# Designed miniproteins, single chains, continued (4), part 6

Each design is a single chain, and the fold is of that chain. pLDDT is the mean over its residues in the fold that is shown.

## One batch from the design tools (miniprotein)

Design m12173
Fold by ESMFold2-Fast:
Structure m12173 (fold): chain A 108 residues (1-108)
Amino acid sequence: SDELLELAERALEAVRAGDEARAVELARRLREAIQKETDVESLKRAAERVQRALDEAVRRGMREAARALAEALLTAGEQLLKHSTDKKDILYAIGLKLRAIGTLLDLE
């Protein structure tokens, strides 16, 4: 959905602006929106942007933003697994979950 892509892009912008509190807020809203999304292509586009935001948050040492974004990424992987029938999409979803879990473990 357009809302998913907008939230994901705004989360990335907040991370790049150094606004961790805003990034956390947007990542939490994004996670809620992802939980309601059933369109595989929308989930894949959102996941790609969440990964970029997560990479930037980790690089910048934004621990709380990285945690919230990793939780959003984990949720995207779970929704993709639930709604994907294509082998490549299933493997992509598994990769997203592993990436998110790895980040969350590093933050504990």
Scores: mean pLDDT 89

Design m12174
Fold by ESMFold2-Fast:
Structure m12174 (fold): chain A 68 residues (1-68)
Amino acid sequence: IREQLLAEAAKLGLTLTPAALDLLVEYLRRHPEGLAALPGVLLKLAIWAKENGRTTVTAADVREVLAD
């Protein structure tokens, strides 16, 4: 999961902080679709980051985006 998250985030031009990575791993482990949810979650984060002029995603950013 961690390696897949880092690889896919890098393809989208995103840097995940260690805390954001930990939170995303826990989110995906508890998600009904598991790893199948990974592309959709990262796409949401990439769109949010672009709209906010950012390339680094923190744990707070993950909580905000995934709270909806």
Scores: mean pLDDT 78

Design m12175
Fold by ESMFold2-Fast:
Structure m12175 (fold): chain A 71 residues (1-71)
Amino acid sequence: SHMKRELAQKLIEEAIDIVVKAGGSRDLGEGVIQMTLTLGSATNAISAYSQYSDALREADRLAREARRILE
């Protein structure tokens, strides 16, 4: 559905913004999103970048919601 793709994209954009606002790079945000969308979870990235752990967990949660919407 076109509407589902738009909603999923908004969640992805919000997730990247959360990482950037927490002081992480856009590349880190995009990497976490890509990992969650392809593997279902970004747990390894969250563990590797512990200084951003709360922001990365929230980004992972939003990316999981985007993944569910696209099912």
Scores: mean pLDDT 86

Design m12176
Fold by ESMFold2-Fast:
Structure m12176 (fold): chain A 54 residues (1-54)
Amino acid sequence: LPVEDLSHVSKSALYAAASLLRIGTETGVEWGLISEEQAALDRQAVEMLESAVA
């Protein structure tokens, strides 16, 4: 998704979404539900959301 599509969303909402995605990814890896490769993609998505706030 282009970062610009998220620019009008509130910073708090984007930060919350990034935090939830990070928690979900970490939990999924811990419980063996998500591969390391999938976790890397999820972390990239977190980076994109955080960059939209900054």
Scores: mean pLDDT 73

Design m12177
Fold by ESMFold2-Fast:
Structure m12177 (fold): chain A 70 residues (1-70)
Amino acid sequence: LDSENPFSLVDKVAKELGKKLSLEERNEVLEKATKKLGLKNVAELFDVMNDPSKEELKKKFEEVLKELLK
């Protein structure tokens, strides 16, 4: 229900690609995406999701998720 949550976005992208992730796999994907975006940690993804000035980073995050979940 929380559309601004990076975990819900990972679940949405995984579902669109027909994949099912464990909690451990979700955390691994988020950490890999965080590093690819040049962010320090997963907590900074919450700031990206809630900051309208960082919409380009949010779009790049969605693209990185699609690559990681292939």
Scores: mean pLDDT 76

Design m12178
Fold by ESMFold2-Fast:
Structure m12178 (fold): chain A 77 residues (1-77)
Amino acid sequence: MAEVESIDIDEEKKTINIKIVDSDDEPAKIPPALQIGDIEITDLEETTVKPGETKTVKGKGILNGKEYDVTITVTNK
């Protein structure tokens, strides 16, 4: 199952870096939009992360009414 490993928010630079780890030996699908906690993320590149692969996707996030540039790194172990 996919688990959020870390969330790093930089309010000055308006960036959010999210690290996700999946370890179920199945391909992980990244949808074009998702919500992580209070962060609404859109404009993600839809992609599939195969077992043993790491991919980085970029999107837009909204947190506390402010827009952030979001980078999600997904590792499928």
Scores: mean pLDDT 78

Design m12179
Fold by ESMFold2-Fast:
Structure m12179 (fold): chain A 95 residues (1-95)
Amino acid sequence: KVAELLEEAIKLLEEISKLVPKEYAEQIEAARKVLEEALKNVSKESAMEALLEIGTVISMLEVLEKQGKASKELLELKKKLEELGKKLQEEIKKL
């Protein structure tokens, strides 16, 4: 269900924010707040907004990876976030 995927994504974003530079952590925290608002009122629109924020975070992590600044732990969390994003996209199509 969309709500369960949003809860898992929020938890992953909290873990990721601890492993990135401060500037990125602030952007991830902003994304997390969008997902928390989507979780309060789950709709196709709010879930799509959450999915876009997840995509933005993944892109930030790709930049860190290319710069050699991503730990193995951060790369594992990125993989989990990518998998959650795919599942969320599939569930949104059912809304």
Scores: mean pLDDT 85

Design m12180
Fold by ESMFold2-Fast:
Structure m12180 (fold): chain A 71 residues (1-71)
Amino acid sequence: MMLSEEEKRELKEKALEVYDKELAAGNSDDVALEKSLQYVRDELRKKGYDEEEIRRMIQEVARELVDRRDA
């Protein structure tokens, strides 16, 4: 299965929500990032995506989260 651009956008938005929630709870950037990426992995596995697509999506989400952190 291939992820649509819409599905990628939704996953990135939800990952950012998890990231913000973990930061608001007093966790470090590293912990917030790990929690956000774990959320993406779990959602994609639940939907039956293969490990290669999961890996690619994790890389894209990690880039978005790092860009937000460094902004």
Scores: mean pLDDT 78

Design m12181
Fold by ESMFold2-Fast:
Structure m12181 (fold): chain A 72 residues (1-72)
Amino acid sequence: DAEAVAQRILAEAVRAASEALLPLEDTVSEEQGKQHLVDSLRQAVAAARPSLSPEAAAAAEALVRQAEELAA
């Protein structure tokens, strides 16, 4: 289902961002961490977008927008 696919992409993007931040944890501010997570999510969605249905792509874009609002 499109929603399940979008949720998997989000979960993998969050995990990838968290793993990437682990070596930089002591030098990264909370604001920088949030921005890095949003950027990682955007890139994961963009990479998956050509393989997504239009409905799944719209759901993924909505999740990116929500993450941006939470980071702001």
Scores: mean pLDDT 69

Design m12182
Fold by ESMFold2-Fast:
Order: C-alpha cells, then sequence, then structure tokens
Structure m12182 (fold): chain A 83 residues (1-83)
C-alpha cells in the first residue's frame, strides 16, 4: 500500500514523529488485517534496501519494524492467553 510506504518514509525522515506512525501501523496489524501487515513489513524491507547508505534512516526503519512486529505478536499472544 502506498500509504504504508509513505508512513515508513516519514518515520525515517522524522524520527520524533515516527512513534505516531509506528503506533498506527501496529494498530492496523493488531486488527487482524493480514494483508496490511504483510504490506507494512514488505514496505519496511524495501525502504531499508533503498536507504542502505543512510545509517540513521536504516536504524529508524528497523526500530519501527521491530516495534510493529513486537506489538502484533504480543497482542496475539495476550489474546490467546488472557481470554
Amino acid sequence: SALVEELVKKAAEDVSAAEEEAKQLAELVVNGDGKLAGAAFDAMDKAAEEQKDNPEKLEAISDIASYVLGKAKEAEEKKELEE
């Protein structure tokens, strides 16, 4: 999705605002939209490939990906264990 790619790029450019973008992506993934989850992770992977020569942006992208993935897995595990 173009929106997902834009969110990833914005977060890489402005790490301070990245927290809001990451939370929005995590919410989409947690809602169980597997297609959006796949698109988000794919967009982050592509962005990392393109930003290989920008360590600061790579770190931002990696942090967002880890946050979104962690939130998605944690939410799924909690739903199963605490229901």
Scores: mean pLDDT 68

Design m12183
Fold by ESMFold2-Fast:
Structure m12183 (fold): chain A 86 residues (1-86)
Amino acid sequence: HMAAELAALQERVRALAAGLPPEQRETLLLAAFTDLSFEEIGKILGVSKKTVGDRFRAAVDAMDEVVGPGEAVALIVRIRQLLRKL
């Protein structure tokens, strides 16, 4: 079931993000769980698109230290793919 896979992946990302600074966590969760662009996230958070990108990269790097290189981005890409199919 795609819904069960999505729920499991979202829970894993939330658990990994819990250890991040608030600004990095907020940016990562918006990017992972929504179809918003970095520009749109920046408008919501009141920061530049570059700041969103910098926060997202820092969040991904920190999560990759736990799950392995490239794994955090793979989780996020899979979540976004599943969200588009539901």
Scores: mean pLDDT 84

Design m12184
Fold by ESMFold2-Fast:
Structure m12184 (fold): chain A 73 residues (1-73)
Amino acid sequence: LRERVEEALREAERAGREAARAGTPEQAKKVEEARRQLRRDVEEALRISPELALGAAENGLGLFRGWLEEIRA
């Protein structure tokens, strides 16, 4: 479970970095804010359960992938 959370968070961070690089300065700021929020969400979820933390990390990955699609559209 911890390994899965780490992998999902790493993938979310990668997608976030790609979105920030591909986007405008305004979009990059939104991505940075969302990345900070994701780290807080995962940290708080880990205090409850690894399963909840995995869900938070996967949700963040989906959000950043969606933004990448919008930026490239």
Scores: mean pLDDT 79

Design m12185
Fold by ESMFold2-Fast:
Structure m12185 (fold): chain A 73 residues (1-73)
Amino acid sequence: SRTAELIAQLSDEQIREAVARLLEVPVEEIESVEYDEATDTLTVTFRRRPPHLSSDVVRIPAELFLPLLERLL
């Protein structure tokens, strides 16, 4: 998929920064970001639960990142 191709071209740090911008979270609070191509979903795990989010793990449709990912490439 287009999302999978963009994710493959980006460094772990670039992916974390794009996620941080979308979720309005400091990049330092992101523990991991995992992409599942079968569901086209990014699973974001935080070191601690952000105050404006209900969980320390969030699943986001990867398509929401496309505009941000395209700006990084």
Scores: mean pLDDT 77

Design m12186
Fold by ESMFold2-Fast:
Structure m12186 (fold): chain A 92 residues (1-92)
Amino acid sequence: SPEEEKLYLKLLLYEMVVEANRIVADRAIANVTDQARLDAILQQILATLQTIRDTAEEIYKRSTNPEVQERAKKLIELAEREIARLQAQLAA
């Protein structure tokens, strides 16, 4: 349906946003020497990833389309891996 197609495209966009945030986080970790600034950047990225995960979980629960559900599940897994990685970095 057109509505399921819109959800699929939204999930594709969010996968790209997760990848962009991962690249920004990696570059910040490698290059930012001020700990307070690094922590602030990582916390902003973490908040974005948490919002994406929560949105993907809502799409997963409400969709009846198997392709949309599988894409949402993949996005949840990608976001959760990055969330865990950044939480570990902030705890160090």
Scores: mean pLDDT 90

Design m12187
Fold by ESMFold2-Fast:
Parts: sequence; structure tokens; C-alpha cells
Structure m12187 (fold): chain A 74 residues (1-74)
Amino acid sequence: MLKTIRLSEEEKQEVDEFIEELVEKRIKENLSTEEVRKLIEEWVRKHFPDFSEEEREAMVIAMEAEIQIRLKEL
């Protein structure tokens, strides 16, 4: 609750690339919301292993929201 997620320019680029890949995979493979969320959680855990549970959950929520926005824009 009291932590702000701060990403470096490199980390922001990696997040954006992963979101783009997941949006494409979601469309091509007709993935469920739960499957997408699991892929996000695994990716965040791998790339940000030092995140607290609070930071991880906030990141997952933000990335899920971005994926939903991009899917609606298509």
C-alpha cells in the first residue's frame, strides 16, 4: 500500500514488449483471462524477484489492465 512501483527505462521497455507479446498470444491462441494472469505473474516473479508481494500484485494488476485496454483498441 505505501510502496510506489518505480521502473527503470530498460524495465519499462521489457514490460511493454512482454505486454505486446501477450496481447498477440491472447488473440492468436484465445487465452483465458486466468491464463494471461498466470503468465504475467510468472514473468513478474522471474524479472522482479526482489518485489514485495504488494509490489508484485500492483504490477500484475497494472499489466492486466494494459492488456485489456490494448485488446479493446483492436
Scores: mean pLDDT 77

Design m12188
Fold by ESMFold2-Fast:
Structure m12188 (fold): chain A 72 residues (1-72)
Amino acid sequence: MKEEILKKIKENLRLQAELEGTNYTSEEEFQEEIESLAQTIYDIVINELKVKEEELIEKLEKVNKELEEEKK
């Protein structure tokens, strides 16, 4: 999954760079920059998803508790 997400991020970043007409001195420098940015974006997305997962678990626990109290 991580590699698939990174691949999608890299493809989008490359496409954006091409659309902007960004010139790199070498393909290697371009690839390293894309990989660095993709890693950063991936880490941000994973952290966001983890926070939202924790919030959803807390909300689900609260709803279950409220449903139990309503049935009493």
Scores: mean pLDDT 72

Design m12189
Fold by ESMFold2-Fast:
Order: C-alpha cells, then sequence, then structure tokens
Structure m12189 (fold): chain A 65 residues (1-65)
C-alpha cells in the first residue's frame, strides 16, 4: 500500500500514460482526463461513481501491462 502522496503521484502517472497511449480508446482517454483533473483539483469526491468505476478498471489493466 502506498502513502497518500505516492498513491496520488502514481495515479497521476497512470492517468497521463493512458491519455498519451495511442492504443487506448477515446472513451478511456476521456475518463482518464476527467479523473486526472479531479485528482489535481482535489475534487475526487465529486466524480460520478460510474466514472470512478471505469477509471479503476483502466488502472487495473495498466497494472497488468
Amino acid sequence: FYSPEESRQYLIEQLEKIIADPSASEEEKEIARKVLEAVKAGTLENIPEEVERKALAIMLRALDA
């Protein structure tokens, strides 16, 4: 388990990788952008649960790669 600071940095890095990945779908990139903006703004609590759920699935896939 990462510290809160490491978890935040790791999440940002994974989201940026997804946004920059040409093999990622446009839908995945849009979800990653929304989550990235919320992480940077500190408004993760305001993200719709459906977007958060999709972001988790994308991050799990990135961890497998």
Scores: mean pLDDT 69

Design m12190
Fold by ESMFold2-Fast:
Structure m12190 (fold): chain A 100 residues (1-100)
Amino acid sequence: SVTEEAFRRVLEAAADAARNQTEEAFERFLEALEEAARRLREAGDDETAEALENLRAAARALRAGDEEAAAKYRPAVEYLLARMEPLVERLRELKEELEE
């Protein structure tokens, strides 16, 4: 689905940013969030697109050291994590199967 592909790209960019911890990797993560939001709006999923836009704003606020501004976006982060969980669980199960 469009949602699964958008989430996969966001998770890949997030993993790269966490692993490398560079400004460039972080900017790629922000770009992945913006692209995912755009694709979901084009698909008619405005709610998930808005949540991705809010996550992008939260990530930027945290990077700038504005924890209070970032906390405002906590509900959007929780919403996205809940929607990404089935994909994350499926990828974890596939990894376990491949490692056996």
Scores: mean pLDDT 73

Design m12191
Fold by ESMFold2-Fast:
Structure m12191 (fold): chain A 61 residues (1-61)
Amino acid sequence: MVEEAKKAILEILKKSKGPVLKSDLRKEMEEKGFDPDVIGEAVRELYKEGKIKIGDTTIEL
């Protein structure tokens, strides 16, 4: 499930025209049926892998 969440996050970010609000990303991921803990773990793993950048309010590739 974490791997599916990571893939979904990357697809959302690739389709955006810039940084995505953390609140908007969480809402879209929850609407896709992902648990908040799974979303948080996926974000953490993507950050550790250097695949995303995390700001105070936004996330981007």
Scores: mean pLDDT 84

Design m12192
Fold by ESMFold2-Fast:
Structure m12192 (fold): chain A 73 residues (1-73)
Amino acid sequence: MELYIRLTSEVSMERMQYSVYKLSRDYQGAIAHAERAIELLRRLKEEVPQYREVADREIELLEREIEQLRQQL
């Protein structure tokens, strides 16, 4: 439970940074934070199997957002 709270907090921080960089039009910075969030979500699904389905959906959405931003570079 404590590991879950910690990892979800770290994911939230990376997602917040992603939004800040995206708003500033620093798309390379935004992509880096989105990739970090994906790494944390992969760790979360390994540590907390019950969160696997939610983590997989979030990873898929972030990967699509990264691809869209790469098209703008």
Scores: mean pLDDT 84

Design m12193
Fold by ESMFold2-Fast:
Structure m12193 (fold): chain A 71 residues (1-71)
Amino acid sequence: EVEELVKAAGIDPEYFRELAEKAGLSDEVIRALAQAMKARAEDHGPLTKEEAERLVKVARLGLQHTAELRA
């Protein structure tokens, strides 16, 4: 599932997997991010490695902000 979504976004699935594990993302967040990447690629064409890294970082930061709002 995730690998197929990431491939559709123009990103290497192995590269994305390493990036997501390094960022400590949950499987749920990884799937949501992969879906968002595919949707973005459908609108703007294939993603770059730099854009993929940025999206992973933003997802990690967004989770921290969401936790603060619920606390």
Scores: mean pLDDT 73

Design m12194
Fold by ESMFold2-Fast:
Structure m12194 (fold): chain A 120 residues (1-120)
Amino acid sequence: SRTEELLRYLLANEEGTISLLREALKNKDNKEKVLELLERALNTEESNREVLRYLIEHEPEADREALEELLRGEEENIELLKKAIEAVKEGKIEEAEKLLEEAIEQEERTIARIRALIEE
């Protein structure tokens, strides 16, 4: 279905985002590299949010409650990434690390939820 196709697309994007965030944590002493990786992650998450909004609006037969939960997770992750980017810009590396660890945990929850929806 179109819903399954888009959920698989979201899943691939979320796995990619976790990889970018983990790479940022490994390169925390390189401000330019961290900002590049976080901006790429933020752009992907904003795209994922638009895909979820599309599914909620145009695919009414899809599990709306589950999609709204995924949308909420994406919005929370977008805010965490924006705060992490600001922390990096301000040289608050320990704060940025904590925000990125929270973002990774949120992404892992999102991946688990998407996988559950695809398997049903």
Scores: mean pLDDT 88

Design m12195
Fold by ESMFold2-Fast:
Structure m12195 (fold): chain A 71 residues (1-71)
Amino acid sequence: HMEEVEKYQKEIDEVFKKGRETLQELARKMAEAAKKNPEEGKKIQDELRKVSEDYRKEMAELAKKADELKN
């Protein structure tokens, strides 16, 4: 039904928004840390990679649920 589709689209949009904000925040911290200590920047870069991978998996899960609504 249309309301169900709209609900999942809203959830997808929220995950995208939160993911983008989180990745942008980590990228900013990485840039700042790298200016002071390259080793610290590396740790934040590793965090960024992990968070990015987790969000990719979450997005794939939501896309699968959206496809299930189409049958």
Scores: mean pLDDT 74

Design m12196
Fold by ESMFold2-Fast:
Structure m12196 (fold): chain A 70 residues (1-70)
Amino acid sequence: SAADWKAAVDEVESNPERRKQLVDQAVQLLQQAIQQATDPQTKQLGEKLLAHLQANPVEAAAAVLLSEAE
């Protein structure tokens, strides 16, 4: 929900160490997914997403945190 997303964003913004851990986790998982992908389109989309995670660490960390809670 929007409330859950806001809570996750607020948490990762207030805790830089946790934010870094969550971003590193997302990057690692995405890199593994890119390596396992066989089609060029999926690899290209994965690399584009990886760049977006690095550019938007708060959003990336919040998404991982919500995924872990569910």
Scores: mean pLDDT 79

Design m12197
Fold by ESMFold2-Fast:
Structure m12197 (fold): chain A 71 residues (1-71)
Amino acid sequence: SLAELARRLTRALVGGGPREELLALLGEVFPDASEAELEEIARQILAALQRAGPELSELPDFIAGVLRELR
């Protein structure tokens, strides 16, 4: 589900996981996207996080919202 993918993506971001893990998780949401498109999506998510500055407890719901907007 999108909610489960958002939770996994939140764990990867908070844990400082490798870029490859982040792109792999995004590929599950956007299976038809190229690597370059996935990198652009990752940049948009990080920019949204930087602008909004959500609390740690709100991160999964925030990320799920950004993913829905980008779909």
Scores: mean pLDDT 76

Design m12198
Fold by ESMFold2-Fast:
Structure m12198 (fold): chain A 103 residues (1-103)
Amino acid sequence: DEAVEYLRKAAEYAKKGIEYAQQGDGEKAAEYARKAAEYARKAAELAPPHASYLALAAARAAEEGARYAQQGDYEKAVEYLRAAVALIQQALRALGAEPVEPP
């Protein structure tokens, strides 16, 4: 339950990161991307091994999204944050939860 809630929060933050990156707000895009990574890591600590692996992969993708947003590479920031959302969807499916929608 708590792993599912953390994954849903990670997806919300990743989607906000995408919105800010699309607006050219690299500072807020990076802030929300880091929050997505934080919640994905929290989910990984509570999840079974396969879902944990996917959540950690999502955290790494979100961290790369934050890095590109800080560099002003908003296209790559969006690509990595979309990858993070896709990995969160896979983690939710592994936990038997309903997937989040693609951004």
Scores: mean pLDDT 88

Design m12199
Fold by ESMFold2-Fast:
Structure m12199 (fold): chain A 64 residues (1-64)
Amino acid sequence: MSAEQQQKIDDAVAAAEKELGVTPTPEQRQAVKDAVATYMKNTNYSASDEELVLVAKIALKENS
């Protein structure tokens, strides 16, 4: 994964954490990052930043 792709994942997770007002554990945060990374791959890296934030929010709720 490129540095730009990793940054997009980190930004999406941070935005989702802020919007939901949650502080996940390191293990929960890693699971959310993995979910966002999987979504990026499944969409051939064509997903919007808003879609990545939505995926991160869903994953955060599932891992809380």
Scores: mean pLDDT 81

Design m12200
Fold by ESMFold2-Fast:
Structure m12200 (fold): chain A 76 residues (1-76)
Amino acid sequence: DEAERLVRELEERFGVRFSPAFRAELEADPEAVRRALEQGLLPLRDRDGRLVWLSAEAAAEAMRADPEYYRATNFA
């Protein structure tokens, strides 16, 4: 499945593992995941429940600022 492959590639690039629910959301839009890989962006579900696409630096800042929230909502 190409969608599963793209999400796994994104996980490997950023050293993360997405939660099953977030993975399913990303797999529903494989073109957005492909663009994120091309642009070096990591998708995260923010505190408003919005899917945001952040640079590695911005993603690291967000996760550092609220690690409990991002771990619980985005990662396994």
Scores: mean pLDDT 77

Design m12201
Fold by ESMFold2-Fast:
Structure m12201 (fold): chain A 97 residues (1-97)
Amino acid sequence: FESYIPQLEEALEKNPRNAATAAALYAIYLHLGDEERAEAVRERFLRANEGDEEAVREFEREVERWLEIIENYDKMSLEEQIGAELRLIGDILEGEL
């Protein structure tokens, strides 16, 4: 997942309001133990969505989802692992638009 960080960072710069992109990047940084970069991602997202409680809840749901995927990745089937990577690519592409 670390290899996708540059693409996720670029996508978030282009669309800082995208909950899926921000959540994936935040979860990956937390998994790597980079709490400072994770918090910077969260702050950028919250600032872009100031006052939008629904967007914040979506971000939190997507973070929980990505943390669960990351911690269970090695227990997943090949099909499930491919699905997780395709979802991440989709989040990157959505952020680029």
Scores: mean pLDDT 79

Design m12202
Fold by ESMFold2-Fast:
Structure m12202 (fold): chain A 99 residues (1-99)
Amino acid sequence: MEIVPPEIDLSEITDADIEALLVLADVALEEAKKSKDPEVKKLLTKLADAIRALADAIRAGDVAAATEALKKALEYFYKLYQKDPERVRAMLARAAAAI
């Protein structure tokens, strides 16, 4: 039984996990629409794109594409958290409630 150190093993990811990712991407796009800060809006859009790319890569079984998309999603998430931590918290709460 293999331990997955980065929590990225495409064979262990379920359709429900992919749906949860897509919900988070949709919430990020809704938050982008509401944002008055053009940089926050840009980062939310890029985060949503990266999460959708991750979901697509997982469905395709493309480990390299999934790893790249995850790195981008984490980078944009971190930048958003530094700029607007309350929005990130609200976004995660909405995604969790929608799942």
Scores: mean pLDDT 77

Design m12203
Fold by ESMFold2-Fast:
Structure m12203 (fold): chain A 67 residues (1-67)
Amino acid sequence: MISREAVDGAVVKLLAEGVISAEQAQKVGALIKASGKEEFTPEEVRALALEAGLTEEQADRLVEEAT
């Protein structure tokens, strides 16, 4: 299980490294808040990332960094 804090930290890191845009980071954060969940599976994090408009490569990087 991946905590919400771990996903948030991974988003911040990928944004700082230029892997994702500020718009993509904000969309991921909005979807996490809308979910109301404190923990996610790797598959759920990947699905949220894709829904937020990340590419498959960016979504896989987010899961890797959050795990």
Scores: mean pLDDT 85

Design m12204
Fold by ESMFold2-Fast:
Structure m12204 (fold): chain A 90 residues (1-90)
Amino acid sequence: SVEQQLIAMGLETTIENIRKAKSEEEIVLVLDGAITMLKEYMKTSNPELQAKLQEYIDRLEELRELVKEGKATKEEVVEAIREMIEDILA
């Protein structure tokens, strides 16, 4: 759907911003933006898409805490978001 393509584009932008981030604090801010974006899409999505978006939000919130604690790398964050893009476009 167009909505799934727009979500994928938003997640691609998130990956680009993660790659450009110069600190763990900047990665956390980028992840906060992605979580907010997915929550907005969830308000108008059908139940199947809402379930997928909730799984992505939960994973991004987990990654946010891991980054804040210095326990997740930039590469691990990018890979997780790439998997979300593949899932949303499947």
Scores: mean pLDDT 90

Design m12205
Fold by ESMFold2-Fast:
Structure m12205 (fold): chain A 100 residues (1-100)
Amino acid sequence: SEAEKLLQRTEKGYQNLLALMEEIIAKETDPAAKAAMEAAKARLEAYWQNVKANMEKLVQAGDIEGLKKLAEHFEKVALAAYAAVLNPHLPLPEIVTPAA
C-alpha cells in the first residue's frame, strides 16, 4: 500500500543517515567529541523506535496525511542529530516528542 511504502522510505532514509553518522564517528580521534557524537546517534536511534511504532499505527489506520507529517517531523529531528554529529562540541538540541 501507499502507507507501507511511506514507512519503508522513511526507514530507508533513517538507515542511510545512520551509516553516514557511523562513518563520521569512526574517523573521530578525540574521545570527548566521539562520545558526544555517539550520544547524538543513540538519541536518534531511541527516537526512531518511537516514530516507527507510531508510523506502524498510522499504516494500520490508513492515515496517509498523518504518515507524511510524522515522516517530515522525523526528517527534521534526524537532520538535527546529523548536525550534532558534525558539531560535537555544541550542546544537543532538544527533541520534541509527539504526545502519547
Scores: mean pLDDT 83

Design m12206
Fold by ESMFold2-Fast:
Structure m12206 (fold): chain A 111 residues (1-111)
Amino acid sequence: MDEKLWEEIKKQVELAAEALKRGDLDSAAEHLDKAAQLAESLGTAEGYLATASAYAHRAVVHALAGDLDTARQSLAKAREYLDRARKLGADEDDVEALEAYIRKVEALVEA
């Protein structure tokens, strides 16, 4: 049903990765913001999991830019959406994998 919306989310994530490879941190953050908005609009466990993932990657982008306050805010949003995904019945293995990634990004930001 939401295959077209998932393709657009995937496209935004791929564009963010390409921008990051170029060192275009502003463009990478904008594409991750768009991916998060689209994923949240699904209103599903998988959508909130994808939203949390986008915010976690956004935190990496802002940490690389030296904007640690925005990175911390993005991590807080990642944890909020991860909690929403878990409450809606997201796969626990996927939730644990993303939680482990968020912890690694938190360690990077607090270093």
Scores: mean pLDDT 88

Design m12207
Fold by ESMFold2-Fast:
Structure m12207 (fold): chain A 65 residues (1-65)
Amino acid sequence: MSEEEFDREVALALYDMAEGLARSMGVEIPEEVREHARELAKQGKTQESTDLVFSAIDKELEKRR
């Protein structure tokens, strides 16, 4: 795999894990946020993609306080 291809696969795998975690916690991530994070993952932007998902989780948990 090329470096670019490897980064993309890693980003997508981490995105899937983060989304799975949100789902297991019963957190509804807005579809717009999910699509944006997935697009970032496809670009190999791992940190930006996962940060976006975790930010959405934090925001939802803050509403439940």
Scores: mean pLDDT 77

